# Designs tried in a protein design run: designed miniproteins, single chains, continued (5). Part 1

Every score and structure here is a prediction.

Each design is a single chain, and the fold is of that chain. pLDDT is the mean over its residues in the fold that is shown.

## One batch from the design tools (miniprotein)

Design m16001
Fold by ESMFold2-Fast:
Structure m16001 (fold): chain A 121 residues (1-121)
Amino acid sequence: SAKELLEKLRKSTDVSEILKILDELVRKYGSDHEIINEALKIAAEKIRKLGSEELAKKVLKTLLEFKDKIKPETVDATINSLAFFESKEVAKLLTELLNSLPIEIAKQIKNSGPASFAISR
C-alpha cells in the first residue's frame, strides 16, 4: 500500500533504497497528487541529510515530470534541502524546474533563489 511505502521511505537512510521506494511510489501512485507530493517532500528532506547528488537529481527530475501537480510547499522543501549542495548539474535542474513551473505555483514559492544555485559548480 501507499502508506507502507511512505513509512518505509521515512525510515530509510540508504540512498539506493530511497531511490527504489520513490520509483515504486511514482510508478504505482503517480496519479495521486497527495501521495506524490508527500513522497517528494520526504525524499527532499533526505537530500541534505544524506548529501546525495543522485537523490537530489532524482527528486528534481520527478518534480519536473509532475510540475502541474506539485504543491509550492514541495518545491520549497526541495530548495531548502539544496541550500548547501555544490553541483552544476543539480543547479541546472533546479533552474529548469523553476522556469517550467505553472505561474500560479511559481508565485507561491517562498525560497525562490535559482540564481544562487545556477552559480554552483
Scores: mean pLDDT 80

Design m16002
Fold by ESMFold2-Fast:
Structure m16002 (fold): chain A 73 residues (1-73)
Amino acid sequence: MLEELEEEAIRRLRELARAGAAPEEIMKLANEYALELLKFAEKAGEPASRGVGLALRVIGEALQLVLEQRRAE
């Protein structure tokens, strides 16, 4: 289910950030999940706006996590 994939992505990104992963690793994972969300939404017959919205949510979370890491330095 599309929502489960988005929840998994956010959970994985948060776990990676807590483990002290580099910003590049966090952004790479976010991009991979964003593309999977877009593909899954298209395959599921969802409007393009739904897939894009979820992809942007995942990218936004990754950017927030990267900013928080930089503030901790």
Scores: mean pLDDT 81

Design m16003
Fold by ESMFold2-Fast:
Structure m16003 (fold): chain A 89 residues (1-89)
Amino acid sequence: HMEELKREALELGRELGVEELVEELIRAVEAGDLEKAVEYLARIISRVFGADEDEILAQLRDIQREQGLGPEDLLRMAVVVLRTALERR
């Protein structure tokens, strides 16, 4: 359910100090701006793991082109990423 994914992402984002980026991701998803959503997801991954944002963004754009990730897919990926980052603390 989309609302459950949004709630979980916001809770995890607050714990990791990236709640602002998660809010922006949710707004992009709600607006149907999937390119913007992918950009914010890449930034979230970069911030929580210390990874290169441009490399993550390129990889996510390739996945988006090949697999056609929808709004729920992007939110689910955000939840998995944030949960994984919290577990590694």
Scores: mean pLDDT 86

Design m16004
Fold by ESMFold2-Fast:
Structure m16004 (fold): chain A 67 residues (1-67)
Amino acid sequence: MAEEYVKKADEALRAGNAEEAIKYYTQAVDAGHPDAAELYRRAAVIARAQGNTELAKELSAKADELA
């Protein structure tokens, strides 16, 4: 379920697995999480912090489309 993906993303982030956190946040959106725009923004921030500006821009655009 969507909420379990958010929990997995938070756990991955605490463990230092930024890429896994991004994947789980996007899976939560795909599973119909009601806070989709916020989750895409969180994923975009993580991607930017990792130096992946292309992915960060893509995720931010998806968040803006949903907001």
Scores: mean pLDDT 82

Design m16005
Fold by ESMFold2-Fast:
Structure m16005 (fold): chain A 69 residues (1-69)
Amino acid sequence: MELTAPVPTEDAVARYRELRAAHPDHDFALRGEDGRQFPLGLTDEDVRAAVARTGDAREVSFLILERRR
């Protein structure tokens, strides 16, 4: 498990695309400033939905998760 550096919420979709390209065999979660984690799927909309669930967060981080199976 690796936690990325925080990015502004407006950059979250672009950052997630970069992370998926760099780590194709990994799963991901979005982490809000309050430490809540939101599992991410394969779409930009999953990132936007997760950002919305953080509330009014200015920045978000990503968790790079090793697949168990």
Scores: mean pLDDT 79

Design m16006
Fold by ESMFold2-Fast:
Structure m16006 (fold): chain A 59 residues (1-59)
Amino acid sequence: MEKMEKAVEKAIELIKQGYTGKEIVKTLVRELGLSESEAMDAIAKAQQKLEGDDEPVSP
């Protein structure tokens, strides 16, 4: 579970920098030892946070 959280954070950073999904997958596999499917899941979660989780919990 902790590896996935780190992968999501890294994916968010790479998405903001304009990296493609393939480049993000390669980075997550190399740095965190994830499988391609795990890296793709992390990208999907990162995209959901960027698109749907736009509301802060508290001011």
Scores: mean pLDDT 75

Design m16007
Fold by ESMFold2-Fast:
Structure m16007 (fold): chain A 79 residues (1-79)
Amino acid sequence: MSIEELIKEIEEIVKELEANPDMPLDEQRKLANEMLAKVREIGELVVKNPELTEEVMKRVLPLMERAAAVLQANLAKAE
């Protein structure tokens, strides 16, 4: 419901990906899709409350970078 709850859920997904780098590809895709859905929900909330954009992006961007690093390493896809 809140941006803070969505950020916490994204953090939990990123930690799950980092803790299980040998996770089956289908499970990795499921977690990546869940994370992207939550990022989209945050984007919708930020559009309604633009004052929060800088603070939210500062918290979300590092999590997205960490998730991307894990997914790139696991999928053997350079881009």
Scores: mean pLDDT 77

Design m16008
Fold by ESMFold2-Fast:
Structure m16008 (fold): chain A 101 residues (1-101)
Amino acid sequence: AAAAQERRQALAGEILRALNRLVEALNAGDEKAAKRAVEEIERALDEAAAAGLVSAEEARTTKEAIRRAAERLLEKAKAGEKIDMEEFSRALAEEYARLTG
């Protein structure tokens, strides 16, 4: 249905905006801002699962992967490394792969 597709696009947009805020927070070394951005992504994933757009298991695994990626990249950013969206995407994929085998 068109409404389901619009909801999927809206949630994807929320996740992308929260991911951009997360990358900005990581580069600023702002742990509180990074935590808030992760919580925004987690909320959007929970809404997607509640709407049947992803499974509850996929949402849980993705949330854990995002938490691990954010924690690892925050340490690198504090060490003076600049984090971009490509590096975040690689870290997320690596953490997701570790959780799924």
Scores: mean pLDDT 84

Design m16009
Fold by ESMFold2-Fast:
Structure m16009 (fold): chain A 75 residues (1-75)
Amino acid sequence: SLEELVAELGRLLPAADAAERRALAERILGLSPEDQAALLTFLRQHPFASAAELTRVPGVDEALARELVAILERA
């Protein structure tokens, strides 16, 4: 659900504000369930991920990767 993804993103991306978590959750919900699971698993295991590493995750385009990296860089 959207609420579950927002909560998970709050744990995985603690530097993200509430608006960023909601916008990211809405984008991730547009991915297949398999690609959603792959991205969330990747973020749990790779807290210092680069944009190049993120774009290798199924369903992650360059725009999503750049947004994720910008948030991770604030940590």
Scores: mean pLDDT 81

Design m16010
Fold by ESMFold2-Fast:
Structure m16010 (fold): chain A 92 residues (1-92)
Amino acid sequence: SLERHIEELSELAGIPKSTVRELLALPEDEFDRRASQIAKDVLARRQAEMDAWLAANPDASAAERQQLVAEMVADVLRLIGLITDLRLLRRK
């Protein structure tokens, strides 16, 4: 389960698995600070991707816009879940 969470966070955040493993070795306060920064970076990237798609698709239907927002929300919720799980599964 730990290795799967490391892989999923690596893929979702766009960082190497080695970087995720290094995060798990940090003291709790440093882990929380780094995890917060990763979450902010992912959110900023997803918002930029959404804005770019909307600019390229000005005639997009309400349903298409709603689906894009739903996908972004799902990714953010998964990111929060992965960070929470890794915080609990981390080793000193």
Scores: mean pLDDT 82

Design m16011
Fold by ESMFold2-Fast:
Structure m16011 (fold): chain A 87 residues (1-87)
Amino acid sequence: SLEELKKKVIEELENIKKTFEELGMEEGVKLAEETIEKVKKAKSIEELKKIVEEFVEKGIEIIEKYDLPVHVKIALELQLIGVLALV
């Protein structure tokens, strides 16, 4: 169901938000918070997928701008892509 998918997506976004907070990535935290609000308002699976696709695209751009070890960037980017796999 849409509501069950929203719940799973929000749970993963909250986990990603915590990781962004731990890494001091304020722009990433803001993106995750804004995306969670959009997910809550989504009216269809198609809309939910578009929201998650935009999150992954913007999230990768943010991650690449930060001065982080390459293995941390890869792990975080893979975690973002994993959210898309839920939809």
Scores: mean pLDDT 88

Design m16012
Fold by ESMFold2-Fast:
Structure m16012 (fold): chain A 80 residues (1-80)
Amino acid sequence: SAVEQAFELFKEYLERPDMTLEQFKQLLLSLGVPEEQIDAVAEALVKLHEHSKELFEKVFEDFLTGKISVDELLELAAAA
């Protein structure tokens, strides 16, 4: 599924950011993230993942399925 592919791409981004940065940016752009917020969203997802894998999985899936906005994702990461 698209959600499973996005999770796999995020894992590759964590391991090899220089090789996957453009693919991850294109994913975020396709989800409606403004170019100026891409770095903040990427950092927020990394922070969530470091804090709790379970919280990260829920937030990232909710974001990928359009259940939460960019602003809500950033607020959740700031609270973690």
Scores: mean pLDDT 83

Design m16013
Fold by ESMFold2-Fast:
Structure m16013 (fold): chain A 136 residues (1-136)
Amino acid sequence: EDAELEAEVDRLLAGDPSEEDFAVTAIRLIKAKRYDLAERVLRAGLERFPNSPVLQFLYLLLVIETGGVNAAAPGLRAVFGENLNPKLYKLAFDMTYLNLSKEEARKKLLEVAGITEEDFDDPEALYKKLKENLSE
């Protein structure tokens, strides 16, 4: 299980992955609660696609799951710098200001993106939905 997921990530990163390849793999890892591997995939994806709203959204979700709501805004700034999407930064700040729990913050993120927990069962479909809903 764990070694197989690690080998899958190593194969992805050794290749020439698209934004969809990074996002789909990260979605599967988040569903599997392999947040360590999801961070590795998303950091690599954001080096290649720094302005991807989909990858930035998935990274925000990851930071909330691993560090809680108070980690969201500083975590995004540390990774994205000037490429940080202002709407995602405001969302992270607003969730902290409202003192949301991790569960409430996750629910709000899914509502803002127009997705549900069930969408994680189909990573390719979820990627397309996020790309449509998070585009300017």
Scores: mean pLDDT 82

Design m16014
Fold by ESMFold2-Fast:
Structure m16014 (fold): chain A 77 residues (1-77)
Amino acid sequence: IKSPEYFETKAALTRELLALPGSQAKEVAESSNDIVSQLYAEEAADPGKSTEERNAALRRALSNLANVKVLDKEAEQ
């Protein structure tokens, strides 16, 4: 069950990740070991996609990564 603290932490992490340079954001997403985040990061690098589609994929990867990192912290505690 998701608490208010979960949403605050997720929002903060999402903002931090979205503020990273594109190259660094992709590296962080790929290093997560999360398949969904990795797939979105690959889509963000696809030259066959429009810039808008690639940017949308990167935002999804970073948002998903923020969610996974919050859940990982809860599992460690």
Scores: mean pLDDT 60

Design m16015
Fold by ESMFold2-Fast:
Structure m16015 (fold): chain A 64 residues (1-64)
Amino acid sequence: MTHAQIGLAVREYIATGDPAPIRATLSEREAERVIRAVQAGLESGARARAGEDSATGGGFWRAP
């Protein structure tokens, strides 16, 4: 296995939402780990962007 193959599978997953290439390239455990890491990264990026909009005075992720 090469880093390039894993990178291509991850890029495909980000573009299409299809985890099949990752699961075909890696074992179930490794595939789940990679998918989880990608999901966490995407969620973190989305929250950072949402935080910029919330800077105008609306905090939707803060406790009342």
Scores: mean pLDDT 65

Design m16016
Fold by ESMFold2-Fast:
Structure m16016 (fold): chain A 73 residues (1-73)
Amino acid sequence: SEEFERDVKVALAEIIAAVMRLSPEVTLEELKHAADKVASLGLEEARQIFLDAVERKAPDLAEEVKKHLDELA
């Protein structure tokens, strides 16, 4: 069902966010690669989960990552 597919995509975004949070350092290039994967899910909720995690982990890179995501939309 579409609801199940949505739940899977949300879970994948949360897993990506968790992996990023646990990494000791993240680079802008790594965040852009993660953003590409999240954008491919095609779900606004997934993008928000990811952006919230970026702002918590690397607030200095958040604007550049958001700009990259906006360019993929």
Scores: mean pLDDT 80

Design m16017
Fold by ESMFold2-Fast:
Structure m16017 (fold): chain A 68 residues (1-68)
Amino acid sequence: MSAEELYRRAGQAVIDGRFEEALELVKEAAKIDPKGARVALNALSDIARRQGKTELAEEAEKFAEELK
């Protein structure tokens, strides 16, 4: 699966309210495209915070920091 396909699936998971699944999909994309995944993780973190999912947002931010 390409990074683009993983990002598309992650976006659909966010729309469906499956934030944990979205996070796992972006983590998989990070193995192929760490730079793009960092951007996606920061976006996911922002969306998750706005939805009150603080713990998931913190996990996404921490993973993004590890990618540099």
Scores: mean pLDDT 85

Design m16018
Fold by ESMFold2-Fast:
Structure m16018 (fold): chain A 77 residues (1-77)
Amino acid sequence: DAAARRAAVAAQRAALEAAAQAEKEKIRRETEERVKKYLEEGNEIEADRVVALGRMRLFTIDLEKASQLAALDAQLA
């Protein structure tokens, strides 16, 4: 019924948010570690490149999450 469907969608939404958050934290840690290494070596160009690539990866995760959440919302329409 509608109540069971909404409960299932809410659970799936929570799982998607948790998974996306964990993946983003991993990407942030990896990016921070690489940036620190390059800055320590005086390589600001590579450090800036690593920051840009990290931002792109985080943006992709946000886009994937938004797409999945939109699909869940469509199930309630």
Scores: mean pLDDT 85

Design m16019
Fold by ESMFold2-Fast:
Structure m16019 (fold): chain A 60 residues (1-60)
Amino acid sequence: SERLRLTREAIRIGAEASMEAIYYVSLGIASSPEKREEYLKQAGRILEEGNRRVAELLAR
């Protein structure tokens, strides 16, 4: 069904965004306090974009 297809795509998008965000969080933990803030901010942007893409997909 279309709903199952959209659900699978949403899961894929969420998983990819989560994995990329975890990578940047890991970089932040290994970095100086100043660079940590930058990496955490980037992780936040990745999650926000992922959530936006999922919302647009599920609005169909």
Scores: mean pLDDT 86

Design m16020
Fold by ESMFold2-Fast:
Structure m16020 (fold): chain A 70 residues (1-70)
Amino acid sequence: STRERNYKIGEVLNMLRLGKSPPKEYAEAAKEAAELPLPTVSHEDPERAERSTRTLEEIREKAREEYEKH
């Protein structure tokens, strides 16, 4: 289901944020996480917006690397 899919994607992103490698069972979720469009981040401080966007891009790249490992 869409709900289960979104849950697994969220779990993958959370694991990568904590510096953990997601298990092989989450391979499809890791692929989907890597393919997600980056959200638009806006703040009154442009430097803060840039840092937030960079963090999201780093998480996405880690998801792509995990997808490629299996």
Scores: mean pLDDT 65

Design m16021
Fold by ESMFold2-Fast:
Structure m16021 (fold): chain A 69 residues (1-69)
Amino acid sequence: SIENMEKIVKENEKTKKLLEEHIKELEEEYKKSNYKDTKVEVKLYTLKTIKGSVESFIERLKRKIEELK
C-alpha cells in the first residue's frame, strides 16, 4: 500500500540522518588527524557509499509513490 511505502521512506530518512551525523563526526576526526588516519578515511568512504545507496532507494520509493497517487 502507499501508506506502507510512506512508512518505509520515513524510516529510511531516519537512517540517512543518522548516517549524516556519523559522517560529520568522522570528518571532524579525519581533519584532526591532518587527513592521515587511513582507518577513518576508509570508514568515511564506506559510510558515504552506504548513504548514497539509501538516498537512491528513498528517491526511487518517493517517485513510485507519486506515480501511484
Scores: mean pLDDT 88

Design m16022
Fold by ESMFold2-Fast:
Structure m16022 (fold): chain A 88 residues (1-88)
Amino acid sequence: SEKELKEEIEKLEKKLLELNKEDNKKLIENLEKLDLTTRLGLLYSQVLSEELQELIKQGAPQEELNKKAKEAEEKLLEFGKKLVELEK
């Protein structure tokens, strides 16, 4: 539903602002013109990217980085399937 999409968008926007306020504020503003499902997908992709980048900045071992990257790819695929189910 539109309400559920908006609630998920708000959660992702809040998380992105916590990760990198300056850059993600501009991203959020640019995505406001897109449809809700596309906007949600792009925000989710950015959250996963920012989480991986944070691990890189913390000097996480290569094994942990590889695991997180694979997890992010799998989450993006599952999220994409979920978006198709949410679109009528």
Scores: mean pLDDT 77

Design m16023
Fold by ESMFold2-Fast:
Structure m16023 (fold): chain A 73 residues (1-73)
Amino acid sequence: SMARLEEMKRAILEAVELALRRENPEASEEEVKEALERFEKVLEESFATNNTPETFERFERLAEEARRLLAEA
């Protein structure tokens, strides 16, 4: 489901944003946004080229880890 892929992508990006802000507290809002946009493009390209059940399961695991990190933040 495309909706599920978008949910997984959002969880991963939220965790990445949290990590970027924690690691770079002096970074501007614009710098964080640009980094997230670059990362999102990489994720979208990965989703587009790897439409197998095995790859989907891998992204599900990444999203679960991302949700865990966000809950602990």
Scores: mean pLDDT 76

Design m16024
Fold by ESMFold2-Fast:
Structure m16024 (fold): chain A 94 residues (1-94)
Amino acid sequence: KVEEYIKKAEEAFKEGKFKEALENIEKALELLDENPDDPNIEKLLLEIRKLIEELVKAGHKEEVRELLEKLLEKAKSEKVKIFLDSTLDYIDSL
């Protein structure tokens, strides 16, 4: 399920559909926050992080920041909160 959203985000990014890529990243992170005991969570978060880094390099830093800040306000899972916080720190270091 999460893997489907990550795949859709990757495909959207390759097609230059950056809003659609961000929407699918949002869905993937929301699902991981609701299912923090997913045995693949660390691998899936790493895949999402790589895609976020590509979006930032493509010039969408502010859109990514807004999405991550919005998700951090709503996040329930400590693992997802740590991921969002560390990813925001990375973006702010650029």
Scores: mean pLDDT 86

Design m16025
Fold by ESMFold2-Fast:
Structure m16025 (fold): chain A 73 residues (1-73)
Amino acid sequence: DPERRRAEARRRRRLAVEAADLVRHAAENEGASEEELRKLIDDYLERMREEGASDEELEAARTQALGVIDQLL
C-alpha cells in the first residue's frame, strides 16, 4: 500500500528528528553526559514502541540520535 508506506516514511522521519533534537537539547542546554543521553534515547524509543512505532521507525530514530552524540562528543 503506497499510502501506508508514505505514512510510515513520514513517521520514521518525524521520530528520527524528535530523537535527535531531544539529545541535542539535553547535551547543549542541560550538560547531559553520554550515559544520560543514551538513557534518554532508550527511554524515548521505549515510549514510542508502546505508542505503536515499528522496529524500522525505532532503529532510524536511534541511528539519528546516536549520530548526534558522536558529533557532540
Scores: mean pLDDT 80

Design m16026
Fold by ESMFold2-Fast:
Structure m16026 (fold): chain A 64 residues (1-64)
Amino acid sequence: MDDDRRRTVDMARDASDEARKRGDELRRKGDEDPENRDTLYKQADELYATSDTLRRAADDLDAL
């Protein structure tokens, strides 16, 4: 039971970290590309929201 929970927590944390890194990359691209800035920033914000959701779910599960 604990191993399955740990695996789920680790997977969610990894997914959260990847979403954050992708968001950071898109934000950097937006800073360098003014023509596409709004679109890239919006996509980055969506990835940050996904990252926050996954991190909160992982932290809540790990706290049980």
Scores: mean pLDDT 82

Design m16027
Fold by ESMFold2-Fast:
Structure m16027 (fold): chain A 92 residues (1-92)
Amino acid sequence: SIEELRSILDKDGDGKLDDETLELLAKVLGVKIEELTDEDKKELEELLATGYADPDNPIGQKIDKDKDGVLDDKEIEILKEKLEKLVEKLKE
């Protein structure tokens, strides 16, 4: 669920993503952290808070593969799986 994904990424519940979390998300999305604009970071924070993707934002488009403006359970599960695999790989 979006709540589970948010709890993984926003551990302190302040609605803000720290630099470490943004770097993990950038790797999952296949972009460099330095290529994320402030607008892209804002979109990630709003997407995690609301479950709605901005269809005009490149990050929103990359996460919302069916382009309906809403994160479905499949899209959330794919993100969780990629994040868990990346975290496990970094632990070794």
Scores: mean pLDDT 70

Design m16028
Fold by ESMFold2-Fast:
Structure m16028 (fold): chain A 89 residues (1-89)
Amino acid sequence: SAAEQQVERLGEQAAAAFAAGDYERAAELLRQAAREAAKISPRMAAILEVAAEAAARLAEAKKALSEEEFAARAPEILKEVWAEAQAAA
């Protein structure tokens, strides 16, 4: 379907942005993917929304912190977002 193709395309673009350290762009692309995924599966949309929140928090941390501080905080941010998502489910 068109929605499935769009989710795949946005997901690939988000993965590339994330690999490049462009967490702001990754968050935007993941939010777009979540909106398209909502047409297919609420579960898929929810997973992509959690990924978008993680990317958004990483983007804010990267702007506020030194490279060393960011490297130390990034795993904790991912853990915090995942724990919050599990508590909300």
Scores: mean pLDDT 87

Design m16029
Fold by ESMFold2-Fast:
Structure m16029 (fold): chain A 97 residues (1-97)
Amino acid sequence: SELEKEIKRLELEKEILEALIDMYRGILLSIKVNEYLKKGDLEKAEEVKKWFEKANVEDLIKEFEKLKEYSLAKKLRELEEEIKKIEEEIKKLKEEL
């Protein structure tokens, strides 16, 4: 059905945006883990890596703000807002099935 195709398209668009958030997560993880690796603190490096793997989008935004990377923090907020809009549209379309 046309509705099923539209839902699948929106789900794929959402997955792409989530992949972009994971890219920003990877950037922060790389920066923060490398700080401890350079100090030879392997235990703290592993702890920080595990924290970033579980971090939600708001946690990532706060970490970019701490780094004064306000433009990147804004990009993460925009991505989260776009995902929420897509989720709302998917929900509405599923209610029509």
Scores: mean pLDDT 88

Design m16030
Fold by ESMFold2-Fast:
Structure m16030 (fold): chain A 86 residues (1-86)
Amino acid sequence: SELREAVERVMELLEEAEKKTTDFEISVDISVVKLALAVYASLGDYRAGLEEAVRLLDKILEKVTDPEVKRLLEEARRVALEALET
């Protein structure tokens, strides 16, 4: 339940970041994270989805320059990491 709620919250933050970005490469990268989360969620594997999301977000955060987009992606990463702690 908590992991599922985290997947839903991360997805909301990614959708907000995608709407705010004007960088095509960052937009594509965010879409890949969303796809990974959706695929793992369809398999009931919320933990693996969140782990893959953190890995992909780390790569995006290396190159994102827009402060608002960066803040949203950092928040998405934080939500995912907190949910993975038990």
Scores: mean pLDDT 89

Design m16031
Fold by ESMFold2-Fast:
Structure m16031 (fold): chain A 85 residues (1-85)
Amino acid sequence: GQGEQLFQQGRYRDAVQQFGQQLQSPDVNTRRRAVVMLTSIVRRTDDRDVLQQGRQNFQQALQDPDPQVRQLAQQGLRIVDQRLS
């Protein structure tokens, strides 16, 4: 998808916005994939604005009705907090 292409191009600012929007998808697999890709972004970026946006996206995903989305978000939040330390 567009988000994955942006990620492969190293366009992390655009990619974090696209995957953040996908957290609003009615499709649970799309939301699960979005959290996985957000985690990949925060592992690779040194852009503090991108890290902060990723952190906000993980906090939002902690409220998701799907337990797997919430578990993936908890993992992503631990990673981004370590990157911001």
Scores: mean pLDDT 91

Design m16032
Fold by ESMFold2-Fast:
Structure m16032 (fold): chain A 80 residues (1-80)
Amino acid sequence: SMAEVRKQIDQKIAQVAELTEKIEASTDPAEIQRLLAEAKALLDEAIKLADENGDFRTAAKVRFLQLAVESTAYLTLKRL
């Protein structure tokens, strides 16, 4: 159902939020890169799930979140 798909997407977004907090707190470039890769994998799964379910609005929102996470990682790395 759409409700179950939405729950799976929300769970992945919640995991990405935790990874983003870890990225912002990290002083290790290698750790930031690993956390970013994990976050991007979860976001790609969420986008695929949304697209396969025809929820293009949610897919677009998740793509926007992906750009935000990448920007956060970039800025954190530049502060080191």
Scores: mean pLDDT 89

Design m16033
Fold by ESMFold2-Fast:
Structure m16033 (fold): chain A 74 residues (1-74)
Amino acid sequence: MDGLLAYLREEFEILLETKSPEEVREKLERAVALMRDMIADTVKDPAAREAALARLDELEAEMRRAIEEKEKEV
């Protein structure tokens, strides 16, 4: 799970540099929703599931702040 969250972070950092803030926000919302569903469906260990969801929430908040900062620059 940690590898998937690291992948999401790297992917969105690249998107922030190459796409409009509006496109990045839309992609982030869809990706986060899909990841939450995937974690809920595939992670059977409750402790691992809770940890993964907490890390995803932290990543989402970080990426939303980055998008807002990018919007102020455009």
Scores: mean pLDDT 76

Design m16034
Fold by ESMFold2-Fast:
Structure m16034 (fold): chain A 75 residues (1-75)
Amino acid sequence: MSLTEEQRLEVAKRILDAMDKTTTEEQRREWLKKLGLTDEEVERILSTPNKDERARLLVEAFDRLEKEAQERRKK
């Protein structure tokens, strides 16, 4: 996936906006955990009222997951 930092933030904002419109907070927690986010990352994202900050936290979590996935494939 060849997304720029700006594109990743835009995708994260769209995901969070869609979840806010279509899911409960409990369903959002479950979905984020299913993606591989830690409980701490999920709570930080859901407790953050600013949409831009929330998107940055989600991008950070996805970057961590992407690095972990790449490291697992390294061997």
Scores: mean pLDDT 76

Design m16035
Fold by ESMFold2-Fast:
Structure m16035 (fold): chain A 111 residues (1-111)
Amino acid sequence: PSVVEGAGLGGRGMELSYSPDPEELRRAAELALAAARSKSTKAAGGAALAALELSYSPDPEALRLAAEAALAAARSKNPGARGAAVAAARELLYSPDPEAVELARKAIEAA
């Protein structure tokens, strides 16, 4: 997975990007999933982008929730949300969590 650069925060920023708080990552993923499921086409676009960012998470629960958010966004009427959801799902195919991989496959098929 690609690492988000913490260059502006020096070595401490780099360390935090490799070892983020799993509770904050899971909370972000839960909010993305809720937004994707809200039936709002605008919220679905934001949720798909959040799922893409979360696809680089080291936390398996956050990855699974991100995959669920990507699947929900792939079913959106917003073509931008579907495109972003496919991008997130493609990254999630490299997840170590087999449930996240299966949800990512379903997201690609649904888009």
Scores: mean pLDDT 69

